# Designs tried in a protein design run: designed miniproteins, single chains, continued (4). Part 113

Each design is a single chain, and the fold is of that chain. pLDDT is the mean over its residues in the fold that is shown.

## One batch from the design tools (miniprotein)

Design m15918
Fold by ESMFold2-Fast:
Structure m15918 (fold): chain A 78 residues (1-78)
Amino acid sequence: EEWRKKIDEILDRLVKEGKITPEQAKLLREMIEKGESAENIFKKLKEKDPSAVKEVTDEEAYRIFMELWEKKLKEKEK
């Protein structure tokens, strides 16, 4: 599934840049796989650990995850 690889690349980059921890990246992957929206994923991450997403703005993170998530949903729309 190509969208998973793109998400993994983005999460890896965020971890490499120190914006999230590897453990938080794992949680984000699971939430995305479960079908959570980008908004809900980001909000839940901040709620559980506000420091996990230190410098990623809501708008930037939302845009990145929303683009990937919307592509997945549109493909399932049939």
Scores: mean pLDDT 60

Design m15919
Fold by ESMFold2-Fast:
Structure m15919 (fold): chain A 93 residues (1-93)
Amino acid sequence: SDKEEAKLKAASLLYELLEKYKPKNLEEFLEVLHKYLEELTKEKVSKIKPSKEKYEKTIEYLMKTFKLSKEEAEKIIETFAEWLKEKGLYVKE
């Protein structure tokens, strides 16, 4: 499913951001995410390999560090995946 592939790609991109910047709370995460999105290119998105392991680690980070529910963490990933499609950064080759 294109929707599932987009979610795995989005989560894998978020995992890169979380590992690099290690934001301690949701406010720091949103500030780092905003800067990351301004620098994000189609080439960078295409080079990220979608990964179920990175999806699970992203969910775990959001839940444990930001005290979010699993549903809230999944909604963040889904919203980011939709944003990537709307900006034309996620293209099916």
Scores: mean pLDDT 82

Design m15920
Fold by ESMFold2-Fast:
Structure m15920 (fold): chain A 97 residues (1-97)
Amino acid sequence: STMEETKLLFRLMALSSEILLRMKQLNVPKEEQEEIVQLMNRFMTAVANRDLEAAEAYAEQLLAKLEEAGFPQDFIDEVRAEIEEILAALRRILAEE
């Protein structure tokens, strides 16, 4: 469904924007910012390619990297919840094929 694909794109854009904004607020070192952005891009690409296994793997790597970079636990919990909603939407799309 094009409607579900559009909602998924909006969720991915919102997640990316929140992480980017929080990285700037926390003054995360540039090298760690680049690693987080790379993991975010890999997660988004896996979702776009409907590769659930890769998406789940990159999601866990992204969350671990946010913890290593010293992001607040409440922010990490919010990001995890948003990722779970994205993965749930991807599972629904795949179940219809």
Scores: mean pLDDT 87

Design m15921
Fold by ESMFold2-Fast:
Structure m15921 (fold): chain A 100 residues (1-100)
Amino acid sequence: SLEEIAEKMLELVKETLEKIAEIANVPEEVLKEQLEKAEKLVKDMLEKNYSAEELALYLRNWLHDAVLYAKSQTDDEEVKKKLDEILREANERLEELARE
């Protein structure tokens, strides 16, 4: 169901944000606020009958912004590279979930 797909997408976003926060030393409070906003957004989109593809696009844009912020917090090129790899993997998994 679309609700089950959305739950899987949110869990993936949560796991991805936790990895980003750990690597970039982002405070847990900031992570929690971002997750709460993402959950509220997804619930609103589900109530408005958005598609799984539209949900995936929204969450990809959300994660992209989170990675940009994390990259701004470090001068370490290896950390930036790891953040780009995390984003790429998350985007591939979100697109896969949208096809279910």
Scores: mean pLDDT 82

Design m15922
Fold by ESMFold2-Fast:
Structure m15922 (fold): chain A 74 residues (1-74)
Amino acid sequence: AEALAEAMARAILELKPISSEEFSENEREAADDLGVRVALGLPLTEEIIRAILDKHKVPEPVKEALIRHLLERL
């Protein structure tokens, strides 16, 4: 969970495409949604990140780890 969340955070912040071999469809959809917001310079609060991850049904341990990694780098 932690390693997957770190990889997702790096891909989102670096605006890199996420591979279907490494991530589930839900995780890729969440990362794409977050990546679009980063690319547009839109604010990302914990509440906004959590809402997007919940919308795409990202598993709880990946969600919590990803929120931490993103907030540390924003």
Scores: mean pLDDT 76

Design m15923
Fold by ESMFold2-Fast:
Structure m15923 (fold): chain A 57 residues (1-57)
Amino acid sequence: MKYKVVNAEALKKLSGADVKDGDVLTAEEIRELSGNTVTDPETVANALEHLGIIERV
């Protein structure tokens, strides 16, 4: 499953990672950027999608 970054500013503030609007990432890559190693990747991605930071491609 892939996700498009739609709010890079918010993702940068949460993760500290250098991302841009329009970047396409997997759930695993998104979890790595968030620094979360214990939560399921799909759960992390779903939370960020709910916040309007990423969207499913």
Scores: mean pLDDT 77

Design m15924
Fold by ESMFold2-Fast:
Structure m15924 (fold): chain A 100 residues (1-100)
Amino acid sequence: SEQQVKQAESLVSESLSQAVRAMESGDYERMVSILVSTIKQLQSQGLITDAEATEFIQQVRAIAEDLRRHQDDPLKQAFSLAALIALATEIIMLVRQKAK
């Protein structure tokens, strides 16, 4: 429903904001925890499938690993942040596409 899409958008946006703060503090484990919890919540609400949730969780972990490897590279950190924003956008767009 349209209401479920709006709730999902708000949830993803808030989680992204919290994850970015964790990332900026160098707490990549907390960043992963926040985003994985959000993805699992969307999955439990039936807004995304188990397969989609697994794929998004793998993307989050890949971004976190890239951030860990490039802690001292501001440009690569910026690219990883852009990837995180793109992932959040992809999740929102997928939820919108599934809404009838």
Scores: mean pLDDT 86

Design m15925
Fold by ESMFold2-Fast:
Structure m15925 (fold): chain A 94 residues (1-94)
Amino acid sequence: MIKVVVEIKVKAYKKDKTLTITVKVTVVEDGKTIETEPVTLTVYVKKGEIKTATAEAEIESKLPIEKIGVSAEALGLKKDEDFGGSITTTLEEL
């Protein structure tokens, strides 16, 4: 079992906002591409505040973590408008 942790950091530059973020995780193991079910997060961010939102997905894999590729996409984050954001993906063996 492998846990995928996606951390999304958002900052509101101009005003307080409520963000609805859809997180899509794609996993590649042994040449197979697996898409997880999208996770929807709601995050309230005050002007000038940095908030971290976390999404988790579990994957049944027989491969070591170093042989698994992961990518994450966050929909609803716009760079260079009102928000800066970063996405960090971490894999953990359970």
Scores: mean pLDDT 73

Design m15926
Fold by ESMFold2-Fast:
Structure m15926 (fold): chain A 72 residues (1-72)
Amino acid sequence: TEEERQRLLEIGKRGDVEELVRLATEALRKAGITDDSAIRAFARHFAREAGEEDEERIEEVARRVLEALRKE
C-alpha cells in the first residue's frame, strides 16, 4: 500500500541498512527463495524501493541478505 511504501521510504531516508536487511530477509524466507541471483536481485530492488540511491549501500543490503539466508 501507499502507507507501507511511505514507511519503507522513511527507513531508507534514515539509512537504516539493518532494518532493510531484516525486512528483505524475512520476505525471502517466507517466499522460499533460495537462488543467489534471485536473492540479490530482490534485495537490490527492495533497497531501491526504500529510496536508497547509493550503489554501495544497495550492494551492502544485497550482501547482508544473502549472508543471512546462507548462514542461518
Scores: mean pLDDT 76

Design m15927
Fold by ESMFold2-Fast:
Structure m15927 (fold): chain A 86 residues (1-86)
Amino acid sequence: KWLEKAREIAEELGIEEEDFEKAVEEVEKAIEEEKEKFSLSDEEYVYLVVSTAAMLKLKKEAEEGKDNEELNKKGKEIHKKLQEFL
């Protein structure tokens, strides 16, 4: 199941459970809002959910006043790790 794989990858990337659950809800909502059917593979679902969770985490840190340079570095690191897992 794509959800289980996505959760495992998110955990390896240090993404908090709350950010992961929120990302799952956002991705599912976006899919439901479309008129067209999504024909996504499990790998594509994993990528969308984990990327969304990482983005939510970075957005939260930016709102808390963390440095943009640090946030950019974290974003690049997460992207690289995602490519290695998929």
Scores: mean pLDDT 71

Design m15928
Fold by ESMFold2-Fast:
Structure m15928 (fold): chain A 105 residues (1-105)
Amino acid sequence: SREDAILRLLVLTITIGGSLTVMEKTKDKKVQLENLKAIIDDIRAMAELLRQQGLFSQAEQLDGIADDLQQALATEKDPAELTARARKLVTQVKGIVRAAVAQLS
């Protein structure tokens, strides 16, 4: 249902926020990379939920952000720059999800 999709999107938004907080507080590169991978997986799960609801444009935007983070995970060697990029892109994810929830409501 639309209500189930909204609830799942909100739960994933909270989960992403938690993973980002861990990335910002950790001094362990392994912990940072695992939390970034979790963020990427959660964004892709959001994109699939939006696609199932017919919100193809928002799903494509989220997949693009996940691809950007996947590329950063592979290429960015500076932990501070990696965390800053994750924070910026998570802010964009929250905006897209907010717009999608408004369309589903």
Scores: mean pLDDT 90

Design m15929
Fold by ESMFold2-Fast:
Structure m15929 (fold): chain A 87 residues (1-87)
Amino acid sequence: ELEEFIEKGLKEDPQASGEGIALAAKTPDLVKAIEEIVEKYKDYLTPEQLEFAKRLAELARKGEVTPEQARLGIGAIAGYARKNKEK
């Protein structure tokens, strides 16, 4: 589930996730913000995490997620990427 994946990502690296959420809160174009964070972190995401990130961008483009869910998803992507980069 999308929500479960977001919750897990936010717990992997709370500092990185918090930074991502704070940045996303200042960004009016959340689709662009998701696409930019995916491009920035694609080398540090597992195939499953990258698939989730791409799906989040698609759902945001279709208006299928709330701005709050999009921001939390950006935080989760940052959390996963930072955790993977360190280990």
Scores: mean pLDDT 78

Design m15930
Fold by ESMFold2-Fast:
Structure m15930 (fold): chain A 89 residues (1-89)
Amino acid sequence: SSAKEEIKKLMEEAKKLAEEAMKESSPENQQTVLNALEKAEEALLAGDTAAARAAVHEAIQLIEKELGEKGKEVGKRLKELMDKAIAAL
């Protein structure tokens, strides 16, 4: 469906944003953030908006811990992408 393709597109954008932001972080921290965003995508595709919000929030907390103020900007953008993905449902 077009909704599924839009969700995948928005979550791919979220993953690329997180990869760029975390590129100088440890491989372990990069993978933890990417795993959280993958979990969010799976939850969105299953229609579980509560699980998706929780997974994105986990990714944002990890990014903010590593990047401080820059992490807050990235977190805001990730929330915006998640809200657009939920709106596509």
Scores: mean pLDDT 87

Design m15931
Fold by ESMFold2-Fast:
Structure m15931 (fold): chain A 74 residues (1-74)
Amino acid sequence: PAVSFKDLVLAGANALGTGGVLSPAQARAYLAKVLGEGTARLVVEAAVRVAEDRGRTGFLSADEVAEGASSLFG
């Protein structure tokens, strides 16, 4: 079944106790388990650009990952 990128990031953040955000490295590692390393890299790079465009660094929200994925696959 298709897992939403938002649900996947929220599950990862919940497992790590980070309050709904992940570092880019944590997001990449978690997404790679489902999507594979290459796709996870592209999604996280897009999410980082979304976060930087919004004036944020260091952490990715589920919404930033979802927007990044939509920009690549949408």
Scores: mean pLDDT 73

Design m15932
Fold by ESMFold2-Fast:
Structure m15932 (fold): chain A 56 residues (1-56)
Amino acid sequence: SSSPPPLDIDAAVALAQQLLADSPALTVEWVADGLARLGELDEAERAQLLAALRAA
């Protein structure tokens, strides 16, 4: 990441990917929702996180 966005989406994506790798029982939707709740992310931020995880 050359320039960090105002939202910590890049860090959230990296953390979610690590969680999914460590816990094969988790789904990308569950992880994205969990992180959105923990970080109080907006619907748009949650959608971006979910899309990034699905694209990765």
Scores: mean pLDDT 73

Design m15933
Fold by ESMFold2-Fast:
Order: structure tokens, then sequence, then C-alpha cells
Structure m15933 (fold): chain A 72 residues (1-72)
């Protein structure tokens, strides 16, 4: 449980850093996909709190990627 929470936080921080660095939206979308997978794994292990956190961070990363694409 603790390891999955740490991974979700690390993935969120990486997605934020990639967005701020002006990297491609594709890389931000990849980080979102990783957090969705981590959310599924957390639910499988019964860690609903970590799953919800990872899912929220994945949704935020996708929104950021869409904004990057719109801004060009």
Amino acid sequence: AEELRQQAEDNAARASALGQAGTSPELVEQQASQNYRLALLARERGDEETAQYAEQQANAALAAAQAMRAAL
C-alpha cells in the first residue's frame, strides 16, 4: 500500500514537471496512463484511497496534455 502511494506521488510529480518543461503532450499522456494502471493495481490490493488519488492525478495530467495541444 505504501509503495503504491509513493509511486502515484512520483508519477504525479513527473507529469507536472514534464508539463512545466514544455515537453510533448504525448509524454504527459504516458504518465497519465501509468497512473491509471497504478489505480487498478491499488484497487486489486484493496487500497481504494491510493487508487482514487492516482486516478485524480491521471485525469489532471490528461487535462494538462489537452491544454498543451490546444496552445500548440
Scores: mean pLDDT 78

Design m15934
Fold by ESMFold2-Fast:
Structure m15934 (fold): chain A 98 residues (1-98)
Amino acid sequence: SREEAKEKIIEVLRETRKRLEELLAKTTDPEERRFLQNIIRSIEETIRELQETGDIRIAQFGMGAIFVSAAVAHRLGLLSEEAYEVIAEATNKIDKIA
């Protein structure tokens, strides 16, 4: 059902936020810390908007934008491989649920 898909996506987003917060706690580079903080805030905003609207497309478009930003940052050496993989995994899981 649409409600089950929404609940599963919120669960993925919350788990992704938690994993990125754990990586942020271990990150010392100021530039990478700022990127991680911005990504975490974008995920929090996506959760809020998805809860308010119920529109699964918000999660798909939101995570798509986050993934593109993360891919660019990773290629520039501004984001760790582990953080990039966490975001890529979340994006793939959401696309499979939707």
Scores: mean pLDDT 88

Design m15935
Fold by ESMFold2-Fast:
Structure m15935 (fold): chain A 77 residues (1-77)
Amino acid sequence: VVPQDVDMDQSYEALIRILGEYARRQGVDPEVVRERMRKAIEEAKEKHPDDVVEQNYLIGEEVQRLVGEIHEEAARR
């Protein structure tokens, strides 16, 4: 059972907002980025419900991929 006092979900919500804002500033659709992050977070939580360290690692990997893709899309203008 994951404790409700764990700020993990709040941190992930903030991360989704930050990446969406970054995408918007780079001229990339923030909704696509937010949906992709939300899916990655849910998959990480379902696969590793009791392992916050592994969840954070997998989510960090997806953040790196998304930042790279946002940068590539912005550069393709």
Scores: mean pLDDT 75

Design m15936
Fold by ESMFold2-Fast:
Structure m15936 (fold): chain A 73 residues (1-73)
Amino acid sequence: EEERRKKRLIIINEELPEGIRALVDAVNTTVEKRLLEEGRFDLLPQLQADNARLQASTDKAIERIKKELEELK
């Protein structure tokens, strides 16, 4: 039981951050593709700025999640 719980925490600590980053990347790719398809090249610089902010926010969220999970142990 306890060993299984430890394995679950390892998966959450390792795989959840990767999953969150993958989701952010998928959203960014989808938005960029849509803007390109709509010919909204004027919005690409803004999209890149928004992507940088999203990545920074995601990294902060991942650090917070890791800290909270460690506190729950």
Scores: mean pLDDT 70

Design m15937
Fold by ESMFold2-Fast:
Structure m15937 (fold): chain A 97 residues (1-97)
Amino acid sequence: SMSEKKKFIEELKKRIEELRERLRRLARELSNLSKQNGTPQQVEELIERIRRLIEEIDELLREAKEKGAPKELILELEQLRSFAYMMLSVAKRILKK
């Protein structure tokens, strides 16, 4: 129903903001590890956390597409996903050094 769709859109917006804040925190941690002499174990833990966040974004993106969410919200999720993959690439490069 339209009422159920509106409720889903409101919950989706909240989840996107929560994911964005989690991504901001991970980005700050990655920046700190890059500037400081972070241990391989710390970088590996951060990689695992980034991978978990990507999985959550992918699940939410599938649900959003299935339920016909607005294109703007789908685009926001895809942008968060792209940024998370960029962070994953950076973290992997730090680990190789």
Scores: mean pLDDT 87

Design m15938
Fold by ESMFold2-Fast:
Structure m15938 (fold): chain A 79 residues (1-79)
Amino acid sequence: METIVKFDELAKALLKELGIESDELTVREFVQALGDLIEKQIKKSKKKKIEFTLPDGTVYKSIDEFVEAIAKHVTFEEK
């Protein structure tokens, strides 16, 4: 069985920007969604320094910090 990623309200708000309204995704689907979010932020900030903002107003200046912050708002469940 696949590992499922469950989202809190902050992670759900981010995923809604991609049109994803599911309460849970597989790890594979979640990684794809993270990639799509990062690409969207990069496209918006193409001319300026890239900044990643969470719905709570927290700003991150690197992809790694942004991904780590999102990971704190998800729970991994097996099967």
Scores: mean pLDDT 73

Design m15939
Fold by ESMFold2-Fast:
Structure m15939 (fold): chain A 100 residues (1-100)
Amino acid sequence: MPPVKVQEGSMTVKTSAGEEIKINITVTTHSETHKEVVIEVTVSDNPAVVALGKEIADIFAKYIEKEAAEAGYKAEIEREVKTNADGSVVITTTITLTKK
């Protein structure tokens, strides 16, 4: 199999209340017609911060969908919310990009 190309980016945002929102973006290029983007937003179990984390994930997903559409890709978006054993919440958005 040809080698899969992986690109990663990370950002940490601090709220005025001192809460940290960690954003990790992974882009996996399987082929010129098939790419996967995974956006992981990690927040505390505070419901207000979880809601903000979901909103941030939505903004990134919409941006990627728009850019992908302009490049001729179809975007399929899946979301998962998982609570870790330490009480942190990970909001995972998986965007599958396919070109016809």
Scores: mean pLDDT 80

Design m15940
Fold by ESMFold2-Fast:
Structure m15940 (fold): chain A 104 residues (1-104)
Amino acid sequence: SDRRRMNEYLAGAAAEASLIDKEIAELLERALDPETELEALEEAGTKIAELANKIIGDDTKVEIKVSPDPAKQRKMAEAIYEALKNFKDKEKVKEALEKLLEVS
């Protein structure tokens, strides 16, 4: 299930984010709630894209939009998880950001 895999990635991302940025962690926890998931995922994605750009030395302003497609939502959650898990690896953060922008 795309929904189940999305929730697995979001839970992992929230755990990783708790070590990096409290606001992003709180947004990812809200994305696990079906009533707030799309708005919280969009806001978390935008903040993570800003954080990723800061890590790679890019000042590009980006806004992440959540697709209504569950497969794209799953890929977005996976990209978010990979960016946070690999936070200290600039090249992996860049790859995760590119995936996040592709599914936005």
Scores: mean pLDDT 81

Design m15941
Fold by ESMFold2-Fast:
Structure m15941 (fold): chain A 66 residues (1-66)
Amino acid sequence: GAALLRRVAEHDLSPEEKAAIEAIRAGASEAEQLALAQRIIDREGLSVSAEEYLARLRRALEVLEA
């Protein structure tokens, strides 16, 4: 969402979110990217799947790279 896009743009990210972004950029395995997303979800108490969170994070990065 817009809040995630803003936090990525402002470099105002948790260590876990930074690790997930670096894994995406480095071309890490899908399993590793999903595991990092699940760790963020569990820590923050989010009610989304790891796959959905990862898709949202990838979309935020695409917007910032445009």
Scores: mean pLDDT 74

Design m15942
Fold by ESMFold2-Fast:
Structure m15942 (fold): chain A 97 residues (1-97)
Amino acid sequence: MRILLVAVSDNDLESAKEALELARQLAKEMGYEGEIEERIFVASKETVDEAYRGALAAGADKVVEKETDKNDSVAIALVEEEPGGRRRLLVVRLKKK
């Protein structure tokens, strides 16, 4: 099993890492464990919103939204259970209140 974790925040790398850790925890809670590859970015709120919409349009299997007072962030866990097999898409959205 391979898990690609991608996080983007409109604030800073620490905010993106917080979203990434929530996505990692979600994958673990759903029983997905394996080789993990991580990608962390800081971008505009527009990019965060586009990433979130793109993940939903791609057919996210699980979506978790949480309000925060600091930033807009999204983290995506793409789970590949077998090479070239079915993929699962988990999304964590942190939305500034």
Scores: mean pLDDT 82

Design m15943
Fold by ESMFold2-Fast:
Order: C-alpha cells, then structure tokens, then sequence
Structure m15943 (fold): chain A 62 residues (1-62)
C-alpha cells in the first residue's frame, strides 16, 4: 500500500505542476487507484481509502 500511495501522490503532484485542473487530477488518481485494485496490488477497500487520501491531499495543495 505505501508504494502505491507514494506513486499516486507523486503523480498528483506532477499533474498539478503541469497545470492540470484539480478535477482532472482527482479523476487521474481515482483511475490509478482502481487500476492497482484490478492488478491485485490493493484490495477494493485499500483502493477506496487511497483514493480518499489522495483527494484530501490534492484539496490541501489546491
């Protein structure tokens, strides 16, 4: 989970720095978290928690 969290937060930072809209970044992190669950790297519960944390992180930075 921590590896996925670091990658997701880094991706969010890169998207925000590139001038992507907050809503676009939130869509990106949601898709990434779901992809981790689909690949069996996270449970559905872990993916939902990670998505929530990533959205809170984006809102705090924005």
Amino acid sequence: MEEAKKKLFHAADVMLESGADVETVKKGVRLAARTFAEKGRLTEEEAKELEKEAKEYIDKKS
Scores: mean pLDDT 78

Design m15944
Fold by ESMFold2-Fast:
Structure m15944 (fold): chain A 92 residues (1-92)
Amino acid sequence: GVKVEELPPEESLTAIKTALELSGLKVLESKVVSDTELELVVESNSAEKISSALNSLGYEVSVPEIEEALSKSNKVKLTISSNKKVKVEPFN
């Protein structure tokens, strides 16, 4: 849910995209799916860069999940929930 202390979805998406790009990652696609869900497609060869960028904003991400996705594709889809959990899957 949206809280007074939390950014609107569009602003949260911009902050996440900026953090990923500042970490040297290429953001290929970004969209607001709903008030509680954001989706980004990121090109990377480093699980640590993705996890560091997301952790810097307080998002919880599984490094093993990122590594598994990156083993299948150099592009990963990040699904970000309002509870600050991130799901990672390979993007084809």
Scores: mean pLDDT 79

Design m15945
Fold by ESMFold2-Fast:
Order: structure tokens, then sequence, then C-alpha cells
Structure m15945 (fold): chain A 61 residues (1-61)
């Protein structure tokens, strides 16, 4: 778990996570984008609190 989390954070890189948010415009794939956005936020090395807030805000239906 710890090693996997560290690997994900290093692999994504901060710039790539931001690019994901402005990469596409799939209105019907918004639900998939929420999961991807959360994974990208975690991979970019943001705090769990920040990642959760972003995921909850975006996933809030």
Amino acid sequence: AEEAARRAAEAAGPGRAGAAAGGGSDVWHINTLEGAARAAAEASGVSEEDARAMAESAKHL
C-alpha cells in the first residue's frame, strides 16, 4: 500500500494531473472522469484531505 501510493505519486507527476482535468470533454464520461480526477490528485501527491475534498465536490450529485 505505502509503496504503491508512493509509486503512483511519482509516476503521475504534478503537471500530468493538471493536464487530465483539461484534457477532454466527455459529458457522458463525466462519471469516469471523477474517478480519474481523484486518482490523479492522489498521484500528484496532494494531501488525502485535499484529494477527498476534490473528489467529493466533483462526485457530489
Scores: mean pLDDT 54

Design m15946
Fold by ESMFold2-Fast:
Structure m15946 (fold): chain A 73 residues (1-73)
Amino acid sequence: MAKELAEEAKRNAIEAARAYAAGDFKKAEELNEKALKAAKEAMSISEEAAKLAKEAIGEAQREAGRILAEAAA
């Protein structure tokens, strides 16, 4: 369960970055909200779940940064 929530958070965060890069700011906002909700839920389950969510978000942020940098170039 916690791992599934962490993966959902990561997936939505990456999709949000893609939507933002494409100029769909409303979709990016909705996807970011879903990502944050899933991450918060994962973190509330246990310290192990919080670690998984942190790692997933870190990976998503790295990928999102790359996508946004490409779009800004």
Scores: mean pLDDT 76

Design m15947
Fold by ESMFold2-Fast:
Formats: sequence, C-alpha cells, structure tokens
Structure m15947 (fold): chain A 69 residues (1-69)
Amino acid sequence: GPHEAERAALYVYLQLLALGVDPETAAAASREVERAFLAGDREAAVRALQKAGLSREQAEAIVEEALRL
C-alpha cells in the first residue's frame, strides 16, 4: 500500500545517497520509484534508478531489496 511504497522509496533514497548520487537526483529517482511501486511497474522503478546513474544490475538489486520491506 502507500505506506509500504513510501518506506521502500525512502530506502532507495538512502541507498542512492550512500552510492554518491547527489541529493536532488536521489530525491527525483526515489519519487519515480515510489510511483512505479504504487503502479506495480517494477521495470519503471529499475529505469528510474538507471537514470540516476546506476547500472541495470545495481538498480535491479536495490529494487528487489526495497520490495522485501
């Protein structure tokens, strides 16, 4: 639900910051990930992370971990 998507997006935001992504890019990407999770669109979440500079493998790993929350 909305709370789970918000919590997952917060996790993604913190992971992007830890990887050295700038706060504005991390915030934009985490918002796209939240929208993607609410829509059930895993691929949109992966693409949002790739736009933030992550490889596909990194993006998929982070999305999978976020969905376990």
Scores: mean pLDDT 87

Design m15948
Fold by ESMFold2-Fast:
Structure m15948 (fold): chain A 64 residues (1-64)
Amino acid sequence: SMEEEIAATAAAALAIKEARKIGEVTSLEVRKVDEETIKAVATTPKGTVEVEMKVEEALELALK
């Protein structure tokens, strides 16, 4: 749905923002964990940053 796409984008953006504090982002994976939860994983040469949030919370983050 459009809400899931917006939520995935918000989670991805947050993961990238946090990962860029430690290194260059080399890959990004975004996955729906369950009906209410999105997980984004940003990988750098120094390690990974994982962001897990509810779709509702991600939508609120995107709309702020």
Scores: mean pLDDT 81

Design m15949
Fold by ESMFold2-Fast:
Structure m15949 (fold): chain A 89 residues (1-89)
Amino acid sequence: MRERARELLERLVELAREYAETELEANLEKFGDEELAAEGRAQIPGLIEELRRALEERIRRDPEAAARELERLIAELPAALAAGLAKLA
């Protein structure tokens, strides 16, 4: 179970990074604030590291519960992306 939780963690981290990058690009196009976009981009690695740390602690504490939560978060992330894209259309 811990190996599965780690695999799910890596997938969630990758999806979260892509999502954050997509949101920054959309905000830059909408508002044209290059300085704000650059600040946001600089913060992404820190936010991803913080997310990874929190989820690694959950995996260490309860790998089965962590795996279920990670699967739920991964499933919810595509819906959030689809909702964001619908607002831009």
Scores: mean pLDDT 71

Design m15950
Fold by ESMFold2-Fast:
Structure m15950 (fold): chain A 81 residues (1-81)
Amino acid sequence: SAAVIDEQGRREAEDTARQLPAIEADIAAHKPSVSFIVGLELQAMALEWMAEKSADPEVAAALREQAARLRALAEQGAASH
């Protein structure tokens, strides 16, 4: 149901936001591998897919915002190679 997707999407957006400081720290320490960068891109794609399935525009916006932040970090990591 849409309510289940919205609840899951909200949790995934919150979990991603919680993980971002650690991801930023790892990139700043010049630890990103190609597989790590690809992992960030795949996570961003998953959040974008969930946003498209969300019935709640606030949840969809939060998911897209976190996906954009993951993509920016992936780009930053790729630039380090």
Scores: mean pLDDT 84

Design m15951
Fold by ESMFold2-Fast:
Order: structure tokens, then sequence, then C-alpha cells
Structure m15951 (fold): chain A 82 residues (1-82)
């Protein structure tokens, strides 16, 4: 579980990076898709972190929640531009 959870958080970070790169390139639709996928992966990571519990689960859940919030803000900004 912990290894899978860390993998999902790493995947979230990669998708956020892809979204930022596409945004800089002017690919707003591609950026939106990347951030939407990042949000989905981060939401799954949050579910697993909450199931894990304990100190490790709590720490990872905080990271996942911040990732969800960051993706939601990026999605909102992109939707205003599209």
Amino acid sequence: MEEELRRLLEETDRLVEEGGERYRAGDLEGALRAFEEAKRVAERALELAEELGGEEGRLLAEGARRAVEAAEKAIAELREKL
C-alpha cells in the first residue's frame, strides 16, 4: 500500500509538470487534460492514504490533499481561459 501510494503521488507530480509544460507551450487543452488526470490520481492517493492511517498515512494524505487543491486551481484557471 505505501509503495503504491508513493507511486501515485509521483505520478501526480509528473502530470502536474506535464500540465505546466503544455501551458507554457500554449496547449491549454492539453494542459487541462493533464491537470484533470493529476487530480484523479491525487484523489486515489488520498483514498489510499486515509485507508493506511497512522502517522505515515496522515503525512501522505496531507500531500495528496494539497495536490488535489493545486490541480483544482489549475483546472479552474484553464477553464476560464477556454
Scores: mean pLDDT 84

Design m15952
Fold by ESMFold2-Fast:
Structure m15952 (fold): chain A 93 residues (1-93)
Amino acid sequence: SHMTALAREMIARGEAFLEEHPELKKLSEDYVAKLTAKAQAEIDATNDQASIKFTPQEKADIVRAIGDIAHAITLMVAARAESPEEALKLIKE
C-alpha cells in the first residue's frame, strides 16, 4: 500500500509540474512519442530475426507498455525537478 501511495503522489507531482510548465510538457510528449516509435522499429527488426515470432497483438502490447514506462519516467523526472531548467536537462539526457 505504501508503494502504491508513493507512486500516486509522484504521478500527481509530475503532472502538476508539467501543467505549470507547458514547454516541458510538450518536450515530454515528444520524448515519449520518439521512444515509442523507436521501440516499434526495434521490435519489428528483432521479430524478423528471432526464432520465436511475436504476434501483431503481442507487438502492439509491448509497444504500449514501453510508451507507458516512458511516460512514467517523464513524470518521475518532473516530480524530482527543482526548476524548469533542471527538468529540461534531465529529460534531454
Scores: mean pLDDT 70

